# Designs tried in a protein design run: designed miniproteins, single chains. Part 51

Each design is a single chain, and the fold is of that chain. pLDDT is the mean over its residues in the fold that is shown.

## One batch from the design tools (miniprotein)

Design m1754
Fold by ESMFold2-Fast:
Structure m1754 (fold): chain A 69 residues (1-69)
Amino acid sequence: MVKTVKFEGKEYTLEGTPLEILAELLKKVGGVKEVKVEGDTITVTLPSGKVFKGGTDEEAKEIIEKLEV
């Protein structure tokens, strides 16, 4: 899968699964402290302790869209 997202006026072209794309976006925006993947579930923890969960590809896409704001 290939996804192009706009974030703060810059375009990022990312390849992989929605989960991989989510991890890359979080690295660009604020970094990540921990990533866990169990089956189709991903949990991402930021250094601040804020947690994002994507249970499916669709939920991961929704989180990616939030990062575009």
Scores: mean pLDDT 63

Design m1755
Fold by ESMFold2-Fast:
Structure m1755 (fold): chain A 86 residues (1-86)
Amino acid sequence: STQEKVTEYINKIVNAKNVEELNKALAEFSLYLTQEKVPFPKITTVMTAIKNAYNENKGKANEKQAIVNAIQKAIDENPELKVYFV
């Protein structure tokens, strides 16, 4: 269930067509992580990584993969997030 919902939020993020859709997807994901009791600093770390990956790769063919890679890196640096992101 948690893994399924995380996958749904990641799919919304990587399929965001513009900054408005990205911000909406990030807000929904942040709210979900808050409800799952993830500490605020860890949520901020993940959200910042996603925004940076999007901004650096915006409009490029590898944009979606860059976002996925940013999430994976944030998990690797914050192992407590692994239960949410398999």
Scores: mean pLDDT 77

Design m1756
Fold by ESMFold2-Fast:
Structure m1756 (fold): chain A 95 residues (1-95)
Amino acid sequence: GKLFEEIEAVVAEAAAEAAALAPTIRTPEERRAATRELSERVLDRVVELMEKAGMPQEDIDLFRESWEYAAAHHKEPPEEVAEKLEEIEKKIIED
């Protein structure tokens, strides 16, 4: 659906920006900082698209919390949260 295509475009733009920045990064600290900044910008854009599409606030909040948790801990979200995110993704695709 339209929301899925818009999210894919945001992710594709972020991937291109990451590729362009990679040769300029020399330290692990610079890499973490650049990755975090890009991740935060992607999250904000995706959340804005979800809100505009009228997704339930509970689903948007769960997505944001899961993303922020993964970014802060460099780990996958808990299995229960991951399953809920897959359900949200399917709803986005079906539209």
Scores: mean pLDDT 74

Design m1757
Fold by ESMFold2-Fast:
Structure m1757 (fold): chain A 101 residues (1-101)
Amino acid sequence: MSKLEQIVERILARLDKDGDGRISYEELLAYAMQMYSDFSEEEKEKVEEEIRELMKMMDTDGDGLIDKAELKRFIENLDELKLPYVKMLWEQVLEAEEKQV
């Protein structure tokens, strides 16, 4: 597998609680709230809004889930997204997965 595919598989394994190969809005939001637990209530609201916007951009079939292909496409276009809290979240996830050798 490519390095990108390995990272995608590890992210799915970490966030995919149901083992269906997809990430829900609730799973992504819960992870973000854990990472930003020290943020103010106002900043947490901004995180929630950006995750909601991310789901709208990635969930093109309207099922409320992010599959492997959508996740891979998101990672490839991460720098083009104007969602600073989501970008920080995914950069932290990517860094954590790169350290798991």
Scores: mean pLDDT 69

Design m1758
Fold by ESMFold2-Fast:
Structure m1758 (fold): chain A 100 residues (1-100)
Amino acid sequence: MREVEELILDMQRRLHANPDDEALQAEAAETVAAIPEEELREASRRIEEILERALKIVVELLKEESKEAVEIAFEATYIAVKKGEYSDEFLEKEVKKLLE
């Protein structure tokens, strides 16, 4: 995966862990503003595609749509992007590990 996808997901993961950190929110906004609009758009599209696939896998395993399902799907997407592996088989394996 491209460095832009990793950067976006890394910032979102940090923000989720520290939702009230105003300094981190400012850092994230500055980081995103430094990315060219076309690169940001393409990276966001790729992340969304992987996240939708991961969420479908989580919902099929949990039999429900919940905040937990979204969080597990996001973490699986993050791992997939960092490793550069985003096949359905890899996503299912990582989702199952996160459900332990």
Scores: mean pLDDT 77

Design m1759
Fold by ESMFold2-Fast:
Structure m1759 (fold): chain A 74 residues (1-74)
Amino acid sequence: PTSVTTITLPNGGKLTIDPLGAFTYENENLKVTGKFEGNTATIDVVGKGEETLYFPNGSKVKLKPGKNIKVTIK
């Protein structure tokens, strides 16, 4: 069985992570889509403003509108 995990983050956004490492984060201001590959994620950010995305493992990523942004996560 493969499960999709949805988590409400401290900044009020929702983070959804699938078993393949694809994830979506969404709030009132922006939408983020991305994929994990090991300790690296490639993300696309659509919307306005700047936010910090917190992952369940305690890692954080600073988000700005843009496409094909690579970030490293511990």
Scores: mean pLDDT 69

Design m1760
Fold by ESMFold2-Fast:
Structure m1760 (fold): chain A 68 residues (1-68)
Amino acid sequence: STFTATVTATGTKPIVDMAEGVYGPGATVTLEDVASVSTLSDGNVVVRSADGKRVLVFDPSSATLTLS
């Protein structure tokens, strides 16, 4: 599965190849090797990698993506 977000990164890449940190609005990136996408009650989107090693949180109100 894939996930696409408008953040300060570009192209298509496995989620595990993304550096940890916070990405602000800018360009569009498509993340591969996604196991799940869940929307929380606050509107934040939680994306988990297929290998279980990466979690990212997308906040649509700020267009900010945080990768752990």
Scores: mean pLDDT 71

Design m1761
Fold by ESMFold2-Fast:
Structure m1761 (fold): chain A 95 residues (1-95)
Amino acid sequence: SVADQRRLFASNPEDTSPELLEQRKEALKTLPEEVAVFLLESFLRYVPLLPEEIRLPAAEMLLELVRHALELYPDSERLKELLERVEALLAELRA
C-alpha cells in the first residue's frame, strides 16, 4: 500500500545501507508524484537533525533518491529545486 511505502521512507532515517537505498528507489516507482516529492522534501528537512556522523551518508542517500525521482518525473520543478538544495547541503557537509 502507499502507506506501507511511506513508512519504509520514514521509519529508518539513520539506515543508509545500499539495500535500503534500492528498496526506497523501488518504493518511489509505486508512489504518486506528489507523495514522492513530499517524502523527499521531508527527508531533506530531517537530515540536519540527525547525529553529525550520519548526516553525510543520509544526504548522499537522499541525492540518489532525488536523482531517481527525477528519472521518473523529469519535468518536476519541485524535484529540480530539491536536487539543488541537496547538492548544496552535500557541498557544505563535505567541506
Scores: mean pLDDT 81

Design m1762
Fold by ESMFold2-Fast:
Formats: sequence, structure tokens, C-alpha cells
Structure m1762 (fold): chain A 83 residues (1-83)
Amino acid sequence: DKRVERYAEIMKLLAEGKSNREIAEELGISQRTVSRARRRILNGLIKPEEFRKKVEELAGLKLLDLGVDEGVRALVEAVERVT
């Protein structure tokens, strides 16, 4: 699935700390496409769950490894600090 492969590639490059511009140049796609995919990945809005799991499997990464959603990160950090 081309869409799963594209999201997996973007997810790997995000884990490397690359910008939207660098990812767009590397993958030969528009920065707009990268920005939209980045927002969906980082906000955990990859649906359905089966699609998300396929992307994570191809990327060899989980959304948690990318610090998905600042609210989720803040909750995890708060629990880790008091636990």
C-alpha cells in the first residue's frame, strides 16, 4: 500500500529530527503533503487503527517514540515524575 509506505517513510524521517522541507526533498513530495502527514502522525490521528499498526510496523517505530500529542506527553511525564 503506497499510502502506508509513504507514512512509514515520513515517520522514520520525523524520528531522525528532519524538517518538513528535508522530508519533502528526501521523498520527492510537497512540503504540504509532509506537513499534513506530520500533523496526523504527531497528533495520533492515523485512522483506522489497523492502518496505524501497518505504518508503525513498516517504520519500525511507534507513535509514542515520536512524542505523539503534547497532552499525551505531558500526562506520561507527570505520571513518571510522581510514580
Scores: mean pLDDT 68

Design m1763
Fold by ESMFold2-Fast:
Structure m1763 (fold): chain A 61 residues (1-61)
Amino acid sequence: SAADEALAAALAALRALAAQSDPETRSHIEVYAGILRHEAATRDLSPEEIRAAYANIVATA
């Protein structure tokens, strides 16, 4: 689905960002990436909601 594709893209981008981040920022990204994955699995998140969550994680990293 478009939502599954958006989630895969967001998680890949967060993984790449975490890899180039300091340990504190990496931990923050990993925690919120886990929350995003859990929310997507338990709730019917739209691609737009997934992209908004990704943007918020990056902005607060």
Scores: mean pLDDT 87

Design m1764
Fold by ESMFold2-Fast:
Structure m1764 (fold): chain A 104 residues (1-104)
Amino acid sequence: ELPEEQRTPVDLAYRRVREKIREIYPDMSDEEIDRAARLVVQAAAAEIGLELADKGNLTPEQREALRARYDQLRAEVEKILPGHADELIAIAREELKKGKNVAD
């Protein structure tokens, strides 16, 4: 575990999401929490990527690939954590945006 001043926004997103999953599912294994947290952070990153597509140099094919990836990741989170995917993705998205100073 790195000191907070050495943590990236991605590291902070993983930590916050893992803490939230543990609060919701206190009996869940660390391995399952880590897997779910990775999927949540990846889904949040894909959603941010889609928002930046209109402001960045992404092709329509790259946008569709990001959308498909977001949909897949969100579905996997819902399978592991039913009813909590959107909440957890929003938490990860908040942490990721803090470090990148990106507009919506």
Scores: mean pLDDT 76

Design m1765
Fold by ESMFold2-Fast:
Structure m1765 (fold): chain A 61 residues (1-61)
Amino acid sequence: DAVEAARRGGEAAARAGATGAGSGSAPMLQNKDGGGRGVAPPADADPETAIAHAAAEGERA
């Protein structure tokens, strides 16, 4: 299920980013503790950008 897991991971990340663009920006600040210290995909980006970002990190790893 590696392929399915990767596909769903990217899709979920894209949805989270798109959703945060207009309605959930404030709660994002509370997640600074959870993973806003270094690298993170932009929450206010298109789903395509979020997927590309996830893929780029996968390729780098």
Scores: mean pLDDT 52

Design m1766
Fold by ESMFold2-Fast:
Structure m1766 (fold): chain A 75 residues (1-75)
Amino acid sequence: SLEKANENARRLAEAGRKAREKGGEETVRQVAEAAGVSPELLTRLADGEAPSLEELELLAKVSDEQVEKAEEIAE
């Protein structure tokens, strides 16, 4: 759903920003892998860019477990 896509985008944007502070591009890559998204998408979300409709569909399919794992790596 669009609601789930937006929530996942928000959570991953925050995780991406924290990952950048923690370990730079390498940590961003690890967080992206855990979430099942590209590092490029995660970086754009961290920069505050709105995802496209196709990217929102992809984000809606990210599981809660994947988001939680990504958030753990970013901490």
Scores: mean pLDDT 86

Design m1767
Fold by ESMFold2-Fast:
Structure m1767 (fold): chain A 72 residues (1-72)
Amino acid sequence: SEAEEVKKRIEEVVARMEEAAAAGDLATLRALLAELYRLAGEAKKLMSEEELKELSTKVTERLRAIAERMLA
């Protein structure tokens, strides 16, 4: 389904953000963050509130780890 495709794309973008953060590539991180916001908008249209909550929790945890890596 389109919802499954958007979820997969979000997971791929977050994984690429983790790689960019490890490399110190802030330009790539900024571009990927913009793409994540776009995909989040699409997810809200296609996914249930329960699915959005689960995905949001997982993504937020991974973004927190990225932020901690960058501040270390």
Scores: mean pLDDT 84

Design m1768
Fold by ESMFold2-Fast:
Structure m1768 (fold): chain A 67 residues (1-67)
Amino acid sequence: SMSNEELLEEALKALGNKDDEKAREYLEKLPKEDPFAQMLLALLNKDWEALKKAVKQIREEEEKEKA
């Protein structure tokens, strides 16, 4: 089975190849709470409210991880 990091990497590769369907398949296998997966799915779905929420979660996690 692929790890979450491998799934995200494969999704990004699919996006780079403009294979939106494969990107979506990989992203949907990630945990629903993964903010990077939520952000990329929101971009694919043109869901700007979901995108804003995912970006906010990423920023909040970055504040916790401060250098």
Scores: mean pLDDT 79

Design m1769
Fold by ESMFold2-Fast:
Structure m1769 (fold): chain A 93 residues (1-93)
Amino acid sequence: SSQEKIQELIEELKKEGVSASTLYRLIVLINKEMAPTPVVDQLITELSRLLGERYREEGTSVDQLLNPSKEDQEKARQYFKEIKERLKLPPRK
């Protein structure tokens, strides 16, 4: 179930053409805010794979990746809220 939900999420992000900088910010938010569980670890692994793919496709610089635009930051926050609810991720204490 959780693996299927993660795969559905990754396919949705691919279809939406999510940017590498948005994905990087999303991974940072998940690592900071969510408790380390097997589901969170799998989610981060799959998001990191997608990040690598998008980073190569876009030709994004490391500086651009680490300093996302306000639009990328807001998009990452929106995805984070949706993912947290869909996967019922526990918050980090």
Scores: mean pLDDT 84

Design m1770
Fold by ESMFold2-Fast:
Structure m1770 (fold): chain A 87 residues (1-87)
Amino acid sequence: SMKEEALETAERAKELAERAIELARKAKETGDEKLLLEAEIELGLARIEVAIAKLIGGEEDPEVREKLEEIERLIEEAERLLREAKA
């Protein structure tokens, strides 16, 4: 179903966003430019998966919407950590 596909896509986006947060934290602590690049790649992939989930009906279902809102907050945290790591 479109709901199942949206939830699976959202779950992939969540995993990618969580990896981006972890990589960005390590990049900030170590100054490792490779970890910074890896965090940016994972964050970019998370954004793509969120866009796909929205396209396949994620905004129509309350459960999918709530999960996407949670993932958007994780993406914002990853972006904040990346800005701090670059400073």
Scores: mean pLDDT 86

Design m1771
Fold by ESMFold2-Fast:
Structure m1771 (fold): chain A 61 residues (1-61)
Amino acid sequence: SLEELRAQLLAQADALYAGAEGLRESAKLAYEHDKEAGEYLQKQADEAQAKADALRALADA
């Protein structure tokens, strides 16, 4: 059903938001040892959040 598809999209978005938060925390820790590693993790976090935002927007359409 459309409700099941919406729920699946929201669940996937929530998982990606949680992943992005974890990556942001890892990036903060990495910056103390390796700025390139910190930047890489921050980029991964930003990409995960953008994908989550897109999935949430699709679910709300």
Scores: mean pLDDT 88

Design m1772
Fold by ESMFold2-Fast:
Structure m1772 (fold): chain A 70 residues (1-70)
Amino acid sequence: SLAEEVDKLVEYLKEMTPEEQGELFKRLQERRAKRPPPKSVAEALQYLRDTIRDMVELAEEIKKRREEKA
């Protein structure tokens, strides 16, 4: 569910350094720039869901790199 993805994202963000949070934000902006802006409430909701999925994926990639360098 969306709530479970948000909870997972919050846990990843708690473990991140400010530098890693900056990287996540930059990479998220790059992904969002490639998507058309939503034109309806339904499209805005889908855009939100896709954005949260992107944030979770990016956070998992950052966590994996941190664990590999531990």
Scores: mean pLDDT 81

Design m1773
Fold by ESMFold2-Fast:
Structure m1773 (fold): chain A 84 residues (1-84)
Amino acid sequence: MEELRKKAEEYYKKALEALKSGNFDEAIDYFRKAVELFKKAGDKEGLEKMLDEVSEAISKANLTKEQAEKLLTLIGDAYVELKK
């Protein structure tokens, strides 16, 4: 599962970079990939950290309310699902 966690972290970093550059569609795609890999790895801590960091990143990125809600829902739903 180490390889899955590492790939999840790589996609998460790419998602943050895309988010900062204003490429929301690219960012959401990378976030989805990171979420899927964290779920496969069973890395609840990774998902929780990603949710916390994304909340901070949203304040730095000029996101619309809809974009911010979509992103938080994606990560939050995955965290809740993994917790079950």
Scores: mean pLDDT 77

Design m1774
Fold by ESMFold2-Fast:
Structure m1774 (fold): chain A 74 residues (1-74)
Amino acid sequence: SLEEQTRRMREEAERLGDLELKKAIYIRKKNNKLTDEFIDKLAERAGIPKEYFKSITDEEMEKAIKELEELRKK
């Protein structure tokens, strides 16, 4: 149904946003530019608790970057 397609697209957009967010954190971390202020602003904009960002592992961030690269190749 159109409702199910709309819900699926919304979930996909949220997933893509999560992948881009993880990539942004990873790039900042690798460049020693990751600050508490950046995390706080990101948490406020995303509506996600800042504790979530503290739980993200380097492996999860690297996986997110790989998934984004694969999506761009399609």
Scores: mean pLDDT 73

Design m1775
Fold by ESMFold2-Fast:
Structure m1775 (fold): chain A 97 residues (1-97)
Amino acid sequence: MKVRLRITVRGRFADEEAARAAAERIRDELEGIPGVENVRVTVDAAADPGRIVVEADVLAKNLEEAERVGRAMAGRARDAVESVGGEVLSVEVELEG
């Protein structure tokens, strides 16, 4: 089945370039996951705390598998933010199936 997924990362970044670098890394990491398609990443660095929203389609056998993929994607998004020196405050995952 195909499940629409939204991940919202709230974090603090040194500057807008760091937030954009995190978003690009998130896109690259998520596009590398089998069954993840149509990845869109939006950055609102002017938000306090900063906001990165990821939207993607996940090809999964069932909702439980989609939830597992969503958690893996959230982990990669967190790692990407931290890899550019950002501080992750929250990561929220929403499934629309």
Scores: mean pLDDT 84

Design m1776
Fold by ESMFold2-Fast:
Structure m1776 (fold): chain A 84 residues (1-84)
Amino acid sequence: MEELRRLAEEVRRAAEAGDLEGAMRKFSELAKRGFEIARSQGDEEAMKKLQELVKRGAQAYLAGDGEGVAREAEEVLRLTEELL
């Protein structure tokens, strides 16, 4: 729980600092943890939602939209916390 919140905060801080690559790196770490949790619980619907959030985060990254990456990271955190 606390580690996931720290990852989401690191995504936000990197995005606010204009470190788009750092934001995406931390977002990828957060997403991997979310997939591990959803998979361990057999929650296929959560896995589908995580896939969509990862796609939106990647699109924001490619567009240079750090705020978009941070926003999708917050949604990944929220969804993952609902599973715990």
Scores: mean pLDDT 85

Design m1777
Fold by ESMFold2-Fast:
Structure m1777 (fold): chain A 91 residues (1-91)
Amino acid sequence: KIDELEKEIIELSEEIERNPTLELYARLAELLDELYELLTESGAATPTQLEQIRLAREAFRALADPDEAARRARLAALEAELRARRAQIAA
């Protein structure tokens, strides 16, 4: 149920804005992983949509990392990837 999963992701994202915890970040990463698998299997998503979901999943997995140094390194890598993608669009 892709629609139900999308609604759960939206609700959890709103909860995280109010009360950010490692557990909520981990849960959101898990839901994004499920969404990625379902969309890949169904063929319903564009490559761009799949890449956006992958990046979001990796970002929340990074935020769920209890090791602050590892979390910072992973977030820095994702920020660099997003900057590179924006540069390609602008060029």
Scores: mean pLDDT 77

Design m1778
Fold by ESMFold2-Fast:
Structure m1778 (fold): chain A 65 residues (1-65)
Amino acid sequence: DLRRARLEGLVAMISSVTGVRLDVRFEDGTVIIEAEEDTPEAERAIALALRAAENEGFRGVARYR
């Protein structure tokens, strides 16, 4: 699925640029984007990743560990 590959690449790029570790999971048409800590930097990185997911046509959800 090209949309999944594209989103995974975009999230990896966001992680690299922001220094925030993000994990991506796909469950029942939903994209789950996780960060380890709830910091302002992680919140910004998650916001970018959620927008990328929505632009690719996925329903996005953020989670913190």
Scores: mean pLDDT 82

Design m1779
Fold by ESMFold2-Fast:
Formats: sequence, structure tokens, C-alpha cells
Structure m1779 (fold): chain A 71 residues (1-71)
Amino acid sequence: NPEREKAREAVEKALAATDPAEAREYAKLGVIHAQRAGEDEAVAHLREALRRLAAGEDPTPALRAALEALS
């Protein structure tokens, strides 16, 4: 399940990011790998994280939900 593991790694890096641009790049990467893994729930949470980042809101709850969906 390499795509699921890559999605999980990308979400963990997004959560560890120190700036919104870095979090956005890792969240986008997470979407790509989660889609390839068929992880629809994780994709939905990552889209919410990206929406929050675009709005200047805290993406952490959505990123955390994506990580839980990938566990």
C-alpha cells in the first residue's frame, strides 16, 4: 500500500509545517497520493484543509482528520 503510506507521510509533513505555503504543498501532495490509494475520506479532509489554508484559517483539525482516515 505505497500510495496510502505516501499520503500519510505527506499529511504528517503538512502538520509539521511552520508556514502556510509549506503546509499547502504537502496537503496537495497528500491529495494526490490519497486519490491514488482510493482513500476518499482522507481526500475530503485534505480538500477541507486546503480550503482553510486558502481562507487563512487553521488547517490542523482537517489535517488531523485526514491522518486518522489514513490510519
Scores: mean pLDDT 89

Design m1780
Fold by ESMFold2-Fast:
Structure m1780 (fold): chain A 79 residues (1-79)
Amino acid sequence: HMKEVKVELYFEASDTPEAVREYVEGALDALKAQGYKAKEITLKIDASMPEELRQRIAEAAKEVADKYGAKFKVEVVEP
């Protein structure tokens, strides 16, 4: 029996799509090793982040979410 969790991640303008992909994958791998399954991943992106960067970061995170079978959504949050 695997425990299900909802994951919320917050990223700022200093983050890169590559770093986000590595971070999300590492976090999900660590959860899996501990017997958890990510049911949903919510990516919270600061509204101060440029739109083009937000899209690239969202795409990187979605690739990892899809690989792990998790539902994915994006929320733009006020700083």
Scores: mean pLDDT 76

Design m1781
Fold by ESMFold2-Fast:
Structure m1781 (fold): chain A 73 residues (1-73)
Amino acid sequence: MKYLVKVRSPNGGEAGANGAAAGAQAGGGTVLEKRSEGDEGWVVVEGDEVAARSAAQGAERFSGATVLEVKPI
């Protein structure tokens, strides 16, 4: 399945997206898209719910990001 993970980081959206991408890969997911604009970053993850949750955790732990949205697409 595909999941959108959208985050906001005080260190910039690129940092947030990078943390989410690292978490997604650690959770066994594949990062299909990584984007940022200002303080908001997002990734599209192909995988299961574990990969999506791991992406959110990666953004929080590595980038100090706040998770705005995690949803299947």
Scores: mean pLDDT 84

Design m1782
Fold by ESMFold2-Fast:
Structure m1782 (fold): chain A 82 residues (1-82)
Amino acid sequence: MERALLAARAAHLHLREGKSQREIAEELGVSPATVSRGIAALAELAARLGLSLEELFSTALDLSEEQAEEAERIVREFIERL
């Protein structure tokens, strides 16, 4: 769950800052495979929600910890209803 928001930050850093997957993985303390999978999963999630990747990145960056947990719960419940 929280990995999804970390993956969103990783994808944002890759797209906006131009950092490599390895560099982002080191910076966020996750594996490069997690970064790669996160970017792909986020793209699919955005499509299912009718959102752009930019919108998901903005949401992830602007959320407090409490809001991030709530958003993850809502997103998970929404996906299960699909």
Scores: mean pLDDT 61

Design m1783
Fold by ESMFold2-Fast:
Structure m1783 (fold): chain A 74 residues (1-74)
Amino acid sequence: MSKEEKDKALNEMVKEATKEIEELKKKGELTDEKLQEMRDRYVKEAEEKLGKEYAETVELALDYLIQEARKELA
């Protein structure tokens, strides 16, 4: 996989994670447990598909998204 393909896949993963958080929020199912489960799933997928360096970037991006989502938990 080329660097350009990896960068595209990383951007797609971040977009999908954002969509999942918005859907959970819409359903009233946004919980810390689900957010942590999503984080672990996306990081694992990134490591398997893109390698550890990209997985680290995905982890940082998801940690940011999760922190923002947690501010909206009731």
Scores: mean pLDDT 81

Design m1784
Fold by ESMFold2-Fast:
Structure m1784 (fold): chain A 62 residues (1-62)
Amino acid sequence: SAMEEALKNAEEQAKLVGEGLELLTGEKPEVKVEQVDEDTIKVTIKAGDIELVITAKVSNMV
């Protein structure tokens, strides 16, 4: 499904961003990817004192 593909893509992208933040902060990144409703995913990436929160609609993501 489009949601499954979007979640997979979001997880892979979040991992890359997390690796970048680890290089920048020296802290291990904490990554969470979740479906918050029928067409929306939420990505949270934390590393050191940096927190990124991204919300995306599936219909415009893939």
Scores: mean pLDDT 79

Design m1785
Fold by ESMFold2-Fast:
Structure m1785 (fold): chain A 69 residues (1-69)
Amino acid sequence: MPLQVTDEQLRAAAEEEIAADPAKAELIERLLRATLERDEAARAELLAWAEATYGPETAALLGRFIDAV
């Protein structure tokens, strides 16, 4: 079977990353705010910065986590 990552698994992984790195908590707050305000440009810039800083896997996880909230 293809590996399905559930919303619960995404949340658990995101919570573990936040516990390990408090700077990711600030990034998540900014992403959530941009998503709530429907500021697509700010969201895209934050995800691009996350990809450059933490790598594409972490950026993809953060994007999916925010979309699941």
Scores: mean pLDDT 71

Design m1786
Fold by ESMFold2-Fast:
Structure m1786 (fold): chain A 75 residues (1-75)
Amino acid sequence: MLQQARQAARQAATDVTMDGDLSDPERTAERAGQAARDAALQHGVSPQQADQLAQESRELARGWLERSRELQARS
């Protein structure tokens, strides 16, 4: 089910992002995307859907890391 795969992908990406290195946000975002892809595939979605979820998770992680950097610079 796509919803369950999306939830698993989001959780995997969040775990990678929270453990990630804020000094290298691009690498952390790429790792989050890969984790999301792997989680989605394990839930039985198509490779196309897994790639879409990986892209979504990579962009979400990038946004979180950008905001974290901004907050560190301002606070």
Scores: mean pLDDT 77

Design m1787
Fold by ESMFold2-Fast:
Structure m1787 (fold): chain A 72 residues (1-72)
Amino acid sequence: MSPAERKTLKKVGDAIGDAYEEGKSAQEMADAAQKAKDETIKELEKQGASQKDIDGAQKVGDQIVNSLKTSA
């Protein structure tokens, strides 16, 4: 797993955990995960990350968000 993929996994996971602790719905957790993914991708792009790193981060984030949406 690349540093970009690890950063995305951590940020998305942290956002889901925070939403869960706040007692938010599955849909709200999915929305929080999507927001964390989008913000992480924007940060990576701003930092000049390679397209391969951005694509990897996007894939990791999308897999987590889609798993939550199936549960909502």
Scores: mean pLDDT 81

Design m1788
Fold by ESMFold2-Fast:
Structure m1788 (fold): chain A 68 residues (1-68)
Amino acid sequence: SAEEEERLRARAALQAVKEALKKALEKGSGTAVAESELGGRATVTVEGSEVKIELSGPGGEALRAALE
């Protein structure tokens, strides 16, 4: 169903965020990207003590919906 597909996209987006965050933290600084298997993209940028996370594509909206 559409609802189940949305949940799968949200889960895939969360996994992409976790992967990108691990890569960025391992580098200690800079940008890392991971792609969701369902077409989304997570970009994590680490600058000093700041961490910025950006989600694009269908996974980003699905993840936000799951958190609501």
Scores: mean pLDDT 72

Design m1789
Fold by ESMFold2-Fast:
Structure m1789 (fold): chain A 83 residues (1-83)
Amino acid sequence: STEVIVRNLAHELGISEETARELLEAGVTGADIGRLVREAEEMMKQGKSEEEIIEFLTERLKELGLSERLARKVAEAIVRKLK
């Protein structure tokens, strides 16, 4: 169910269900998000700043089809969850 996927993604990332729905409508999968979370964790271990990680994630999410605004919002949410 798309509704279950939206709720799970919103809860995992700490974003609104509205934002999670837009992310799924753009074709971004939970597997894509899981990969980006792992890359962000690795960058944190390397001592990268939050700003550098957000910029990296925003670029990767834009490559997956998100607008810059939505990509940055999701990138910021990922970094917040890893703190």
Scores: mean pLDDT 84

